# Designed miniproteins, single chains, part 71

Each design is a single chain, and the fold is of that chain. pLDDT is the mean over its residues in the fold that is shown.

## One batch from the design tools (miniprotein)

Design m2449
Fold by ESMFold2-Fast:
Parts: structure tokens; sequence; C-alpha cells
Structure m2449 (fold): chain A 55 residues (1-55)
């Protein structure tokens, strides 16, 4: 089992990599697609915060 601190680092690292991928997609996306990607990034941040809070 991982300590809460180790789990927090893992969750934050994974979320950061996923956010970077979405950010790159947003840079080449159409204006309509950017709105969807913004919502997806917000959902990812919310999931990260919820998972960290559960530790």
Amino acid sequence: PLSPRQQQIMVESEATLELMGLWVEKKVASPAEQARLDAEMDALRARMREKVAAL
C-alpha cells in the first residue's frame, strides 16, 4: 500500500500528464472543439481534487 502522500503525488502526476495531452489537443482544435476540451480538462481537475481529498 502507498502512503497518502505517495498516493497524492501519483494522482497529481497522472492528472498533470493527462492535462498536458488535452492542452496540446486544444492548441490545434477548432473553436467548437475547444469548448468540449475545456469541459474535459475541468472534469479531470475535479476528479483529481476529489481523489486527493479521499486520501
Scores: mean pLDDT 81

Design m2450
Fold by ESMFold2-Fast:
Structure m2450 (fold): chain A 94 residues (1-94)
Amino acid sequence: SLIEELEKLKKKLEELKPKVSPEMQENIDKLIKSIDKLIELIKNNEADERLVRRTIETVKRLVKILEKAEKEGKAKELTEQKIKEMMRKELAAE
């Protein structure tokens, strides 16, 4: 289900949070709160399915970038600007 996918992504973000910079930790916290709100909208049948699917794909790209950076020991070096550039390149590669 879409809720199960969002919960799985939320768990991955929580696991990656301590490995990134304090600025990125704040951004991850904001994203987790946004995911929680989206799950509530889905439960109330108020969410647009296309928007939910798009959000899931965007969060999946972010998680992929963060996991790769963690494996390379570079997670603390990631800036919001660099992440945005990497996400743009990932979208172009799909």
Scores: mean pLDDT 82

Design m2451
Fold by ESMFold2-Fast:
Structure m2451 (fold): chain A 65 residues (1-65)
Amino acid sequence: SRIARAMVLVLLALQENPEMTVEELAEATGMPKSTVSRALRLLQEAGLVEVRVVDGRRVYRGAEP
């Protein structure tokens, strides 16, 4: 339940801003960073989110078809 909600909110936030850090996503969704990180991992495994490293920081974006 909680993680499924986090996954939906993360995807919606990434539609508004195509590249976000876990800190930015936690603030945008109102969820703890630990919950957002878990949601991002599941979304990445599902192929719905991509990650890249910029200046040593992980930045996430929605995967485009």
Scores: mean pLDDT 82

Design m2452
Fold by ESMFold2-Fast:
Structure m2452 (fold): chain A 79 residues (1-79)
Amino acid sequence: DVEKKAEELLKQAEENEKKAQEYRDLGEEHFAKARALREQGGSPGEVKRLELAGRFYDAAAEAYEASAKYYKEKAEELL
């Protein structure tokens, strides 16, 4: 059943989109903490670590976004 296979691919796309959003939110949280710490005159090393963590979360989000796009395109090919 082509329709059922397309629905399964769209479900995988949705799951990857949710993961991407989770990681984007984590990245924003870490960047917000880095900004707050910088404004308070906190440790430059700790600011850098928070910014690095934010970048890693953004990279993870991009990977999940790419996976979501892949599954959506595969579902469209079946319909």
Scores: mean pLDDT 88

Design m2453
Fold by ESMFold2-Fast:
Structure m2453 (fold): chain A 77 residues (1-77)
Amino acid sequence: SVKDLVELLKSEDPNLQANAAKALSKLVDAGNEEAIKALVELLKDEDDYVADTARIILGQSSNPNAKAALKQALENR
């Protein structure tokens, strides 16, 4: 689930973090709305690594909804 991938992204294990980032990236590219919404919330995470990873996934996505969501989140800061 998207929730499980978010928890793995917050893991202290770099391999689990990398695998979760790849899985979330694929879901976002596929237009999974739950994954896009979860990553938008992670942009506010107190862990800079988690927040930066969410920004990169949304910003580098092939899906226009992911890029639009990132732009909207950054404009409302």
Scores: mean pLDDT 83

Design m2454
Fold by ESMFold2-Fast:
Structure m2454 (fold): chain A 79 residues (1-79)
Amino acid sequence: GISQEQLEKMQQRIYEVQPSTKSEAIDLVKELAEELGIDQDILDKMIEKLNNSNFSSNGVFTANRVIDILDKLYEEYGL
């Protein structure tokens, strides 16, 4: 699984980078997973959730929405 420290580091980097699109957020999550040593199966779950998330009602895809999605994945799947 993913540790709380790995999750917090990922969230902090997402907040600093401020990805504006789903594609930018996915690319950033992939880079962070490689840097932090996160397993491919966990990364695949994160990418799937990000791809299946609806952001149309909010206009712009933001770092806060990505962080919220990752928090919910951590709580739901014990990642």
Scores: mean pLDDT 72

Design m2455
Fold by ESMFold2-Fast:
Structure m2455 (fold): chain A 70 residues (1-70)
Amino acid sequence: MTREELLREAEVWIQRMNLIIEGRIKLKEDHGVEFPTSKEGIDKFWELMKEKYPELYEKIEQLDAEARAL
């Protein structure tokens, strides 16, 4: 693995995490939804993010797929 590959992977993960944080803030401020601590709650949180912020959710999924391909 080269330095450039490591930096690219890190950038993808950082971008993905920033979008997740943005989604968490938006759900809390706009819909009063707190980040869940249970697996079932996390699954519902992701479904809610997909319903309320579909463009944000699609970007997160694209970055996840890109990171997994690296």
Scores: mean pLDDT 77

Design m2456
Fold by ESMFold2-Fast:
Parts: structure tokens; C-alpha cells; sequence
Structure m2456 (fold): chain A 68 residues (1-68)
């Protein structure tokens, strides 16, 4: 996991991961987008842009999981 994600409070990190999984499954979930941006803005501080980029990479990784 990214050091930027690991630096988040555990409850915020878990919520970000849940929102990333929702967006990987349904990219049109505007509620998940809005909540994710709000959490990053509130908790990312000066690293908010870097945190957004890292979450974007996570969403991409989750969205291309091969069928088991």
C-alpha cells in the first residue's frame, strides 16, 4: 500500500479504500466521487494532489483485476 494512504487515520484510509472499490466497480458513482474528494481535501492537506494521484492508481489497479 502507498505510504500516503498508510499515513491517513485508519478510519479514513478504510473509507478511501471502500470508495476506491466502489469507483472501480461503478465509475459513474458521483456520490463516491464527491465523498472521496471531500476526504482527500480534508485529510490530504499539502499532499492532497499526491494522495489523489495515488487513489487514482489504486482505482485503476482494482478495476483491472483478472477473473479468478
Amino acid sequence: MSPLLEALPPEVRERVLELAERLAADPSDQGAVDELFALVARHGGPRAAELLAEVGRLIRSLGVKPPN
Scores: mean pLDDT 76

Design m2457
Fold by ESMFold2-Fast:
Structure m2457 (fold): chain A 67 residues (1-67)
Amino acid sequence: MEAKLQQEINEALADMGLALAKLMVRKGKAEEGREFFLALLEKLQTEHGMSEAVVEEARRRLEEVLE
């Protein structure tokens, strides 16, 4: 159950982080949004074992938001 709980936490945090980054970009705070989301992804990867596939998908979505 621990692995599934961690997956749910990682997915929820990444989704919320991306939504916040998207809002920051739309408000003209693109650098803050980018830095915030990248820091979140690094923490999730190093401390919570976020999978490489999830990190790649999250980075792709961030790139699309930032353009």
Scores: mean pLDDT 77

Design m2458
Fold by ESMFold2-Fast:
Structure m2458 (fold): chain A 74 residues (1-74)
Amino acid sequence: MDKLLEELKKAEKENKIEKANEILSKIHEEGKIEELVDFHAKELAKELHLPFELVLDRSATREQFRAAREAALA
């Protein structure tokens, strides 16, 4: 789980949306999407200072991660 989380963060830092999508799809295919999404969302919200609810929105999550990353690095 932590490895996929780190890969997702790295893809966002590099602005590789396609790679981030691939990682999320892999989690879905493993049948652990419910468990991993909740776990990852809590950890990502904590580390990126994102609201938990925004992190759960798959359609907007990449834009939210990008915006939060830019804000944190500013």
Scores: mean pLDDT 58

Design m2459
Fold by ESMFold2-Fast:
Parts: structure tokens; C-alpha cells; sequence
Structure m2459 (fold): chain A 81 residues (1-81)
């Protein structure tokens, strides 16, 4: 079924996103430091609200796992600002 395929893809994407973040954490921090902190925090806040809204309307387990991963990444980015 498509759900099984989507779950495997979602898990791989989740791992790839987390790996990219960890490997590029210093570069991401440097890029964030180059922008206005207040502007960066407002942008990240907007992204968090968008992801949370999508989570409320998304029933597919694979999509929910991807959204949770994006939320975790945004929360980690907020900590770097």
C-alpha cells in the first residue's frame, strides 16, 4: 500500500534531516548569527505555528512523523538564535 511506502520514505527523510542538521549545525548557527535575532525568532515562530496547524489537520502517520521532525528542527534552530 502507499501508506507502507510513505512510512519508509518518511523515516528516511527524518533521518536525513536530523543528520544534515547535526553535520551542519555550526554553519546553520553562523548563518542565523548573520541575521537580526528578533526577525529570525519571528520567522521561526511562524514556522512552528504552521507546522502545529498542519499536525492538527494531518491524520496520516508518515506525514505526522515528518511534521514532528520539522518541528524539532525549528525548535533546535530557536535555541541557536
Amino acid sequence: SSSLFDKEQAEKIKEDIKKYFEENKEKIKEELASIDKAEALEELKKRKEEIKKLLETTEDPAQRELLKTFLEVVEELEKLV
Scores: mean pLDDT 75

Design m2460
Fold by ESMFold2-Fast:
Structure m2460 (fold): chain A 93 residues (1-93)
Amino acid sequence: SEGQKLADQLSQKIKAGDSVGAKKYGQQLIDLALQYKKQGDLQKAYDVIKLLGQAIDSNRDKIQSNPELAKVSLEIQGQVQKEFGEVLEKVEA
């Protein structure tokens, strides 16, 4: 899927220590999920956000050891909670 390709790119940028690339692909995943949310497809929005979360979680050690990646991760997490808190509650309930 498009979401999986973007999540794979995000993971690659995190592994490379590329905070600028990580922010770019994290934002593209958020934008894709926002597109699905605007279309009323909450399940697809959730699936994209889950892929984003899995890419971050699988690279946790690298993120924790790199202050720039840690900042990008917190920014992404904050935007996800702000934009998709309601989607997460509805799909996971």
Scores: mean pLDDT 86

Design m2461
Fold by ESMFold2-Fast:
Formats: C-alpha cells, structure tokens, sequence
Structure m2461 (fold): chain A 61 residues (1-61)
C-alpha cells in the first residue's frame, strides 16, 4: 500500500530537514504516487548514486 511507503519517506525527509513536519502531514493526508517518487529520489537518490551499489548510507533504508 502506498500509505506505508509515504509515511516512511516523509519521516526520513523531515529528519533530514528536506521538508517540514507540516508539509509531511499534508502529504500523509493525501498520499500520491508522484509525491512518493519525488520524496524517494530526495531521500535515497544520492545514496544509490556513486556506483558499486555496496554503500548503504541510510540505516535500514
């Protein structure tokens, strides 16, 4: 379900200062695939880049 993914992504984004808690609440209230994809790129995009694909910078994510 999209809801679980978006909750995790918004939590990570808030913790990293990418979005505010208020913005996270709005996204959770009306979750969409497009918003989830955008958050995923911001949270995980830089970590998956760099090649080798062996480095996991975010714990458990």
Amino acid sequence: MLKDSIEILTQKAVERGLITPEEAEEIIKNPTVEKAQELGRKVFGPQIEGGRAGARALSAA
Scores: mean pLDDT 66

Design m2462
Fold by ESMFold2-Fast:
Formats: sequence, C-alpha cells, structure tokens
Structure m2462 (fold): chain A 88 residues (1-88)
Amino acid sequence: DVEAQVAAGRAYLLAETDAPAEAVELAAQAMLAKAAGDYRKAIELFYEAALLTADALEAAGKTELAEEARKKAEEVREKLLKEVKEKE
C-alpha cells in the first residue's frame, strides 16, 4: 500500500530527522500524486519540498549546500517536465 508506505515515511522523517514539517508534507503529497499518475503535480510538489529543504539548509548556515540543492531541484524539475511532455 503506497499510501501506508508514504505515511510511515512521513512519520519517520518528522520523528527521527529535523526536516521541515512543511517540506515533509509536500514530499508525501508528491508521492501520492505520483502513485495516482499525476506526474506534473508530483514534480511541482517535489520541487517545492526541495526548495523548502534548501531554505532550511541556508538557515542552518549551509549556504553552499542550499544553493546546490536549489540549482539541482530546478534542473531536475525542468528535465522531468520535458520528459512528461515528450511521453504524450
């Protein structure tokens, strides 16, 4: 059950890591959207989760990692959206 696996993963991240709760929730929603076949929604939600994670890294003083994470998130989003369009 994908929904149960996503819920367990979300609970683990919130309990065992210092990941931002909003980013964890967006990532969970992205996984559910992907399971439902809504790839565009999944890509956008994962992108937003990645940006919130980068913001948390920057707030923690890890500015270089935050910049790299933002750049990588943008590259992955653009590539995946293009692949979705080409599959149509």
Scores: mean pLDDT 75

Design m2463
Fold by ESMFold2-Fast:
Structure m2463 (fold): chain A 65 residues (1-65)
Amino acid sequence: SVEEELKALLLSYGVPEEVALIIAEISPKLSSDELAELVRKVLESLGVPQEKIDEAVAEVKKLLE
C-alpha cells in the first residue's frame, strides 16, 4: 500500500518510527503537496541535509502518482 511504502521511505531517511506512523496514518487526508510540505518540515526539524530532504520530497511525490 502507499501508506506502507511511505512509512518505509520515511524510515529510510531517519524519521523515527512513531513519527513515520503518524505521517502515514494522516496521509490519506492530505493532498500530495500538503504531504510533501509536511515531510519537508519534519526532515528539516530532524536536521536532515537539504539535498536529502529534496530527494525524500521527490520520492513522496512519486509514490502519490
Scores: mean pLDDT 84

Design m2464
Fold by ESMFold2-Fast:
Structure m2464 (fold): chain A 59 residues (1-59)
Amino acid sequence: NEDRELVHQFGEIATEITQQRPFSSREELLDAVREHLLSQGVSEETIDKIFEFLNTQPP
């Protein structure tokens, strides 16, 4: 399941980036995650879906 794997991968990457940049803003962290996913060949459409899903879920 592509979307499920991508959401899981996003979570892991976000955690890693947060641990490396604990004082970065949320916007900066999200930009870093987006750049990382794009470098892995993930489409902007898929990234937008992941971000929208996370935006509708409580933290």
Scores: mean pLDDT 69

Design m2465
Fold by ESMFold2-Fast:
Structure m2465 (fold): chain A 65 residues (1-65)
Amino acid sequence: LVATSTRMLYLALLVDGELEGKAVVIKDGEISYVSLSPEEAAKANAEARAEADRLADEGRSLRVV
């Protein structure tokens, strides 16, 4: 599911850095900044953490070259 993974990658990176009131959405190659609700921000932050952990595991094992 390349399309979904690509989109989540950008969101996860931003959420892990700063997602208290904003998020980055990629649409058709266009970058948009969206305001997030406090509930959505908390949820996105948790998801970003899980995604970052998964990416780190994969990157560590597969990208060591």
Scores: mean pLDDT 48

Design m2466
Fold by ESMFold2-Fast:
Structure m2466 (fold): chain A 74 residues (1-74)
Amino acid sequence: MSEREKIIEETIKKLEELKEEALKAGDEQTASLLDMVIKIIREDESIYELSPEELRKRAKILLKQLEEIKKKNI
């Protein structure tokens, strides 16, 4: 796998883990949002054109934003 593919797959794995936690907590809204984000990432061909550095930066921002959304729905 390329460095980009590895970053994308690791990001998806973390999103799937967050989705599983949301489902266990009964937070269907956050779980649905995470599922939508995973689908967007998988379908967005332009993501494969980004540098590994930019991918890591965007992944970090995305995960932080999703964590903040999860906290607001408690």
Scores: mean pLDDT 73

Design m2467
Fold by ESMFold2-Fast:
Structure m2467 (fold): chain A 94 residues (1-94)
Amino acid sequence: SAIEELLLEWEERIREEIEKNLDEEDAKKVIRMVEQTAKGVLLYLLQGDLDRARAVLEAFLARLEKEYPDKPELVERIRELSEELAARLEELAA
């Protein structure tokens, strides 16, 4: 599935950023959040609900900003990668 391939690529790119910027315990925690976010996005996309899929991504980003206020550059990089994903998912759904 093209959607599943895009989500796996997004997960891997974020994993690389997380592993470069967080310790092992925090990296594992955030990677779990990313995996759960990807599952939620996929679930709503399979239902044809792009708005809810985007809301899942925005909720993930808001949680990162709240939990890592001392890592603004990392949060911004993850936001950029997530906006790229959202744009590609919208193109694929058209």
Scores: mean pLDDT 86

Design m2468
Fold by ESMFold2-Fast:
Structure m2468 (fold): chain A 69 residues (1-69)
Amino acid sequence: NAQQEADDILASAKELYEKAIKAYEEGNHQESARYITAIGLLEAAADVLGQHDVAAEIRKLYNEAKEKA
């Protein structure tokens, strides 16, 4: 169902967040930017599924990753 799909998307966003932060700290700024962009796409996917709470949580990860850059 849409909720379980959104939960999978959230798990993927959390993994991308960890990868984005690690890449940035290692000086791989292009790779970090790629992961941050992917988090934004997952936010859009959660929103399209009508799972606005999950989309909002992903948006927080997106903003935190961007602030670290």
Scores: mean pLDDT 84

Design m2469
Fold by ESMFold2-Fast:
Structure m2469 (fold): chain A 65 residues (1-65)
Amino acid sequence: SQVIVKEVKVESPLEGEKALEAAQEEGRKLKAELDKKAAEIKAIDPSADVTARVVVHVLGKVLSD
């Protein structure tokens, strides 16, 4: 099995609400890109077990989706 992982780090958030919203939106965009990449891999090799995962950090705290 293969896992594709991307990490998003939001540093020095000036506005709490805006920083959280930006981090979640960035995480969603990366997840979509990784899902597309996983689909491409499965199309080439249907026997491949590929999982896409994104980890988001806000104010030093990890948010998992």
Scores: mean pLDDT 64

Design m2470
Fold by ESMFold2-Fast:
Structure m2470 (fold): chain A 76 residues (1-76)
Amino acid sequence: MKYTEEYRKLLEKAKEAMKKEFSPEDQQELNRTKALLDEEFERAKKHVTDPELIQQLEDERNLRLLLAAYELEKRK
């Protein structure tokens, strides 16, 4: 399914961006953002029992992480 595969690509891009050569401070900021997104995702799952909605929440978390990594790159 194209939608699921697109979000899988976003997850891979987020991981690649996280592994890029950032300063220790930028890497720490990205890790902090990831932790906050993970907490938001866990909180959202507590109120959602539908597997499709859980998948959408996970996909949105991955997209937000990619955006955070992209913004760190823009600081150059």
Scores: mean pLDDT 71

Design m2471
Fold by ESMFold2-Fast:
Structure m2471 (fold): chain A 76 residues (1-76)
Amino acid sequence: SLAEQAREAFAARDYETALAHVEAALARDPFNEEAREVLDRLGTYLQAAPEALPAARREALTARVRALADRHHALE
């Protein structure tokens, strides 16, 4: 499933691919709990400002997570 592919990409630290799969999954089913869980975990990870992630990449990913969360009310 798209949500499974998102989890695998997140585990591989391919956050852009993880987010793309979350976007696709939520576009098909906005109540997809697995996709929402990946979105929440990615948001939490980015909020922790991980040293492994360059600032520009973190900012771009954070903007995409916020836009998607706002659209689907998945993140507080």
Scores: mean pLDDT 79

Design m2472
Fold by ESMFold2-Fast:
Structure m2472 (fold): chain A 81 residues (1-81)
Amino acid sequence: SEEDELVERAKELIARAEELLAANPELRGTPLDERVRDLIAKLKELIEKYEKEGKLSEEEKQELRAVITQLEHMIRAIEGR
């Protein structure tokens, strides 16, 4: 399903973002680090909801897509340093 694909994408991005933050320790405690961690936390919340309930609302799916896009953008910004 679309939700299954989005959830797997989110899990991949969380792992990649966490590895990227670990590789860039100078970012620790910066606003950029805080934003990335907030996005990771939101993705984990949406994944947990989907795994418990088997579904997401349309609003939650829109939020999941938006947070995925934001995290992808942040990862690219850090990788482009």
Scores: mean pLDDT 87

Design m2473
Fold by ESMFold2-Fast:
Structure m2473 (fold): chain A 84 residues (1-84)
Amino acid sequence: MDETLEKIAKLIEEIERLSVLSQYDPEAAERRQKALEEFKKLLKTLHDDDASYERAMKRIEEATSRYLQKLNDELKKLIEELEK
């Protein structure tokens, strides 16, 4: 089960990366769709184990929070550069 959670974490990171790239690259959009489908399949497998499902959801929330924090930091940096 730990391997499944690690795979989910990697898929979340890949989806986050591809979400940015997919705005500019059709191949990235296709890879993002593939990653989302694989992610859905893994979540469905974990639904048969309530504890594993709860851990996966917590991991997703943590990854989302980290992603938003990174975006805020990047935006702050860009705004400071533009004010010069």
Scores: mean pLDDT 68

Design m2474
Fold by ESMFold2-Fast:
Structure m2474 (fold): chain A 93 residues (1-93)
Amino acid sequence: MKEEIKKELEELHKKIRELLKKLGIELSEEEEKEVTNENIHKLLDKLGEIVQKLLDKNKEFAEKLQKLMEEGVPFTELINFVIEEIEKELKKK
């Protein structure tokens, strides 16, 4: 794996892991500690369930996410946007 891709995967793993823990979602020790493509996919699946719930409740989020996808922004940028919007929703309580 290229160094740049490995660094991006490590940053994504950390951000998704920290967000899921903050939301009270349990992670296995392997999912929490090991940066592998398989573990990142498991974290993304858990994040996807949260994203789907947010898409159903927040039309503005859905429209912004669709626009970013249509613009072809990098996957890491899409995930950062999703994390920021979930954190904003947690603060609106």
Scores: mean pLDDT 73

Design m2475
Fold by ESMFold2-Fast:
Structure m2475 (fold): chain A 86 residues (1-86)
Amino acid sequence: MLEKQLEIAKLVYESLENPGEKAKEAAQLLLDTVLELNPDAPEAEKEAARAKTDEIAEELAKNISKITEEEKKQLEEKIKELEAQL
């Protein structure tokens, strides 16, 4: 569990350096999760979800760009705490 939390925290932190690429990766993971939870959803809804993947990635990248220095430090501290618990 801790190792998985560390992977996620590191991925989010890397998103601060490369928001475009990492935001797209996060958006794809979100899409996969939505599709897995709704396998019987109509194809129209699934296509709508796929179309929103790019929009979600762009919005996520913009939100990452707005992250304050305090929030970045908090994430860095969380990564260090998780690494110390391994």
Scores: mean pLDDT 68

Design m2476
Fold by ESMFold2-Fast:
Structure m2476 (fold): chain A 113 residues (1-113)
Amino acid sequence: MKDFKEGEEYYKKGKKALDESKFEEAIEYFKKAIEHYERALSKEKTAEIYANLGDAYFNLGIALYYLEKFEEAIKALEKAIEAYDEAASLGYEEAKERKKEAEQAKKAVESKM
C-alpha cells in the first residue's frame, strides 16, 4: 500500500529530526506521516496502520512538548491513545502497553501547564 509505505518513510525522517533536536522539522514529518496513515486507513483498517498512526501522534506530542506547545502536545497524545486503543481492539496486544505510555506522557505534559 503506497500511503502506508510513504507514512513509514516520513515517520522515519521525523524520528531522525527528533533525535537531532530539530523539533519543528520533526513536527512537519510526523504530520506528513499521519496524513499518509489516515489515507491508508481509509482503504483498509488494520491494527498495524493504527499502531503506526499512534506512534506518529505520540512522537508528534513529544516534539510539540519540547517546543513548549503543551496544549497541542496534549491533543496529539490524545490522538495517539485513540489510535493505540483501535490497534489493541483489532488484536495488537502490544498497543495496550503503548497506550499506557501515551497516557503517562499526557499526564506529564499536563503537569507542566
Scores: mean pLDDT 90

Design m2477
Fold by ESMFold2-Fast:
Structure m2477 (fold): chain A 100 residues (1-100)
Amino acid sequence: SLEELVRELRRLRRELLELLNDPNASMEQILTQAERLAEVLRRLLATLPDEALRERGLKALDSLMEELRKAVAAGDREAAHAAVTSLLALAQEVIDLVES
């Protein structure tokens, strides 16, 4: 259900934020958790009634995940942190939009 997707996304968003703020977390752990959040976020985006908003959201998500994967592959912690921060912001915006 929509409520279950929102609840799961809120949980994954909190877990990813906690991991991002953990100095002992590896970039690989951050990527793994971000990919889990991205999967749930894609499912939630697919429920949006506005096709244009849905398409823009999915494109933004794909771009951010590509940026994150490239940053992790390059060992660029600053770029990885920036990509995850943007991903967390996108997830919150989509939650707020769905609950409006």
Scores: mean pLDDT 88

Design m2478
Fold by ESMFold2-Fast:
Structure m2478 (fold): chain A 62 residues (1-62)
Amino acid sequence: AMPEMLALMALNATRAAERESRDAGIETARLQAKLMDSLASLGSKVAGEAAEELRRRAEELE
């Protein structure tokens, strides 16, 4: 479904940015986590889980 696709795209975009640089990975992860939080506030559990994974990854890269 659309939320699952958006979550996968967010995670893949973050992984791609991370390959360019740590800072790009951190910035992309934080931005994508905020977008996923917005979807989670509308009731998407998958988006909420993706937001948590993205925040965890950003913290690992710091």
Scores: mean pLDDT 80

Design m2479
Fold by ESMFold2-Fast:
Structure m2479 (fold): chain A 100 residues (1-100)
Amino acid sequence: SEAELRALAREIRTYVQIMAAEARPRLSPEDRARVDELVAEIDALLASGTSPENLRAVLRLARELAEIVRPHLSEKEQAGLEETLALIERLAEEGIRLAE
């Protein structure tokens, strides 16, 4: 399960980076700085361990990131954001089950 948790953490990190990247050039400097902070905090949490507490924190931060990015996206791009967020949510939930 440790190898599975590491693979899950890598996938979550990848989807978080995808979610952050799409609107990044369209963000205000303040929103861009906050997105960079959220990505760094998610990466630090995943690097510190895949505990249920860390995965729940990652999910909260990923949702906050999505809320910052969403207003800068077209309807089609928002559908892609929602799909990416849903993947992060499923991976976090699976990680919580594996860690318990």
Scores: mean pLDDT 87

Design m2480
Fold by ESMFold2-Fast:
Structure m2480 (fold): chain A 89 residues (1-89)
Amino acid sequence: WLEELREKVKNSEITGELEKVADKMTQEEIGMIVAALLMTTDKEKRIEFGKKVAELIKEGKFEEARELIRQVLSSPESRASVDSLIAPK
């Protein structure tokens, strides 16, 4: 899955951060993160989303990470909500 992620996302920084926490994630969670990253067409937003998810996982905030991923995946309209959640206060 990491090789597939590297090819599709083409950002070694994001894949490096996810690789550090991969052993703490289920295959289902990894798949949802990949799907959410691929749905984010803007490169800057993709990087910001990836870093935010990795940070939450590193801090043990798995429920918050899952909720953020779920919001991106639920509909295109949820993308605006995700943008507001990952933006600086």
Scores: mean pLDDT 62

Design m2481
Fold by ESMFold2-Fast:
Structure m2481 (fold): chain A 72 residues (1-72)
Amino acid sequence: SRIDAAEAALLAAIAANPDKTISNQEAIDILLSLGYSREEAEELVRMGDYNGDGTLDEAEVGGVYAYLRTEA
């Protein structure tokens, strides 16, 4: 599904980065490449960036997608 593909792509990008995070802009770009609108991508990134530090880690991405699967 689009949700599963997006989570996998974001987690792969995080795993490839030596600091184990990606920027909010990198996450938005990945989501846009998977067919998300800018508004959807920005909303998902905002949900994951709980502390507002401008980055996403594996736990933040996993938590957002676990929540979305419950609500979907």
Scores: mean pLDDT 80

Design m2482
Fold by ESMFold2-Fast:
Parts: C-alpha cells; structure tokens; sequence
Structure m2482 (fold): chain A 89 residues (1-89)
C-alpha cells in the first residue's frame, strides 16, 4: 500500500541519516526531526487532511532540515536558509 511505501521509505532514510551523521549527533537529531515531520506531511496528504495541517508539517520539516544542514556544515542557519532559497529559485 502507499502508506506502507511511505513507512518503508522513511525507515530507509532514517537508517542513512543515523549512518551518515553518526559523528554529528546534534545534526543527526535535527535531521531525524525533519524526517518525522516530512513523514507526517506525506501521511496527512494521503488522508486528505486540511491544507493548514499539511503546511504546518511542511514548515516543521523545512525548519529542522535547515538546522540540520547548518549544524552539519558549521554555518549559521541564516546562511543555509539563503542557500536553500537560491536553490529553489
């Protein structure tokens, strides 16, 4: 099922995060929070939840992803936020 596919994909990504960020526990914690929020967003979309609830989880995923990247590269969050904005443009 689509739900089982989402859960399996999330578990695989979780394992890669734990492996890749084994030496950076603070970045790992934020990356795992981003994954959890992203998974919740995908499930909410599948269930036809209100856009407001979907957007909330999307914003949480983005926030934690930016923090994880900032911690990983050793730069301020503002720098990573600007880099990601440029990449999305």
Amino acid sequence: SLLEDIERQAERIREEIEKTLADKPEAREEALKALDAYKKMMILKLEGAPQEEIDKEAEEARRHAIRAAALYFGVPEEVMREELREAEA
Scores: mean pLDDT 84

Design m2483
Fold by ESMFold2-Fast:
Structure m2483 (fold): chain A 136 residues (1-136)
Amino acid sequence: SLADEIIAELREAIEKLRKGEITPEQFFDRLVELAKKMAEAKLSDEELDRFHRVVVNAAMVLGFSLLVALQIGDIVRLAIRYAQKTGKIDEYAEWLKEILRKAYETLKKTGNDEEVLKVIQEETLKFLKRAEEDIA
């Protein structure tokens, strides 16, 4: 399926990240591009669930704990769904990349799950407030 192709590309990016062949920033660019493809393809909830699980694994490869990785999976899924609803795919892709970058920087600076979760929650609430305004 198209979802299998997108997921295969994400798994390849995870392997390159694990081997140090790409940087975390390059990985975020690739993840966001694949999330855009998921949004444009308007795939089923089952296919989106499969992508979500691979994103959770990617977050753990980046060094996030399982609890934080689950929250990252949720924000990626949220960005895909609102991009589909609003048609503002590029704008939501940019916001997703910024949230992922801030979460990763917080992880590297603090090593503290609560501080990382706080950043994700604050950025998610800002995202949702804007998305609500975009749904007219």
Scores: mean pLDDT 86

Design m2484
Fold by ESMFold2-Fast:
Structure m2484 (fold): chain A 58 residues (1-58)
Amino acid sequence: KVFVVKGRLVPEEEFKALIETQKVSAGSGKPFKPGEEKVVSGADGKVYLPEDLAPHLA
């Protein structure tokens, strides 16, 4: 899959490092569970749960 952070294509290796640094969703502070989908916001470059990102789109 292609990951876009602030308009840049992020390699999977760099994306993994980002997720390792951020253990919780930036929106809710909810910890990521194994197998749970993660989304990197192009606006902030932070990692969100898909559920958290959707209601924060304004």
Scores: mean pLDDT 62

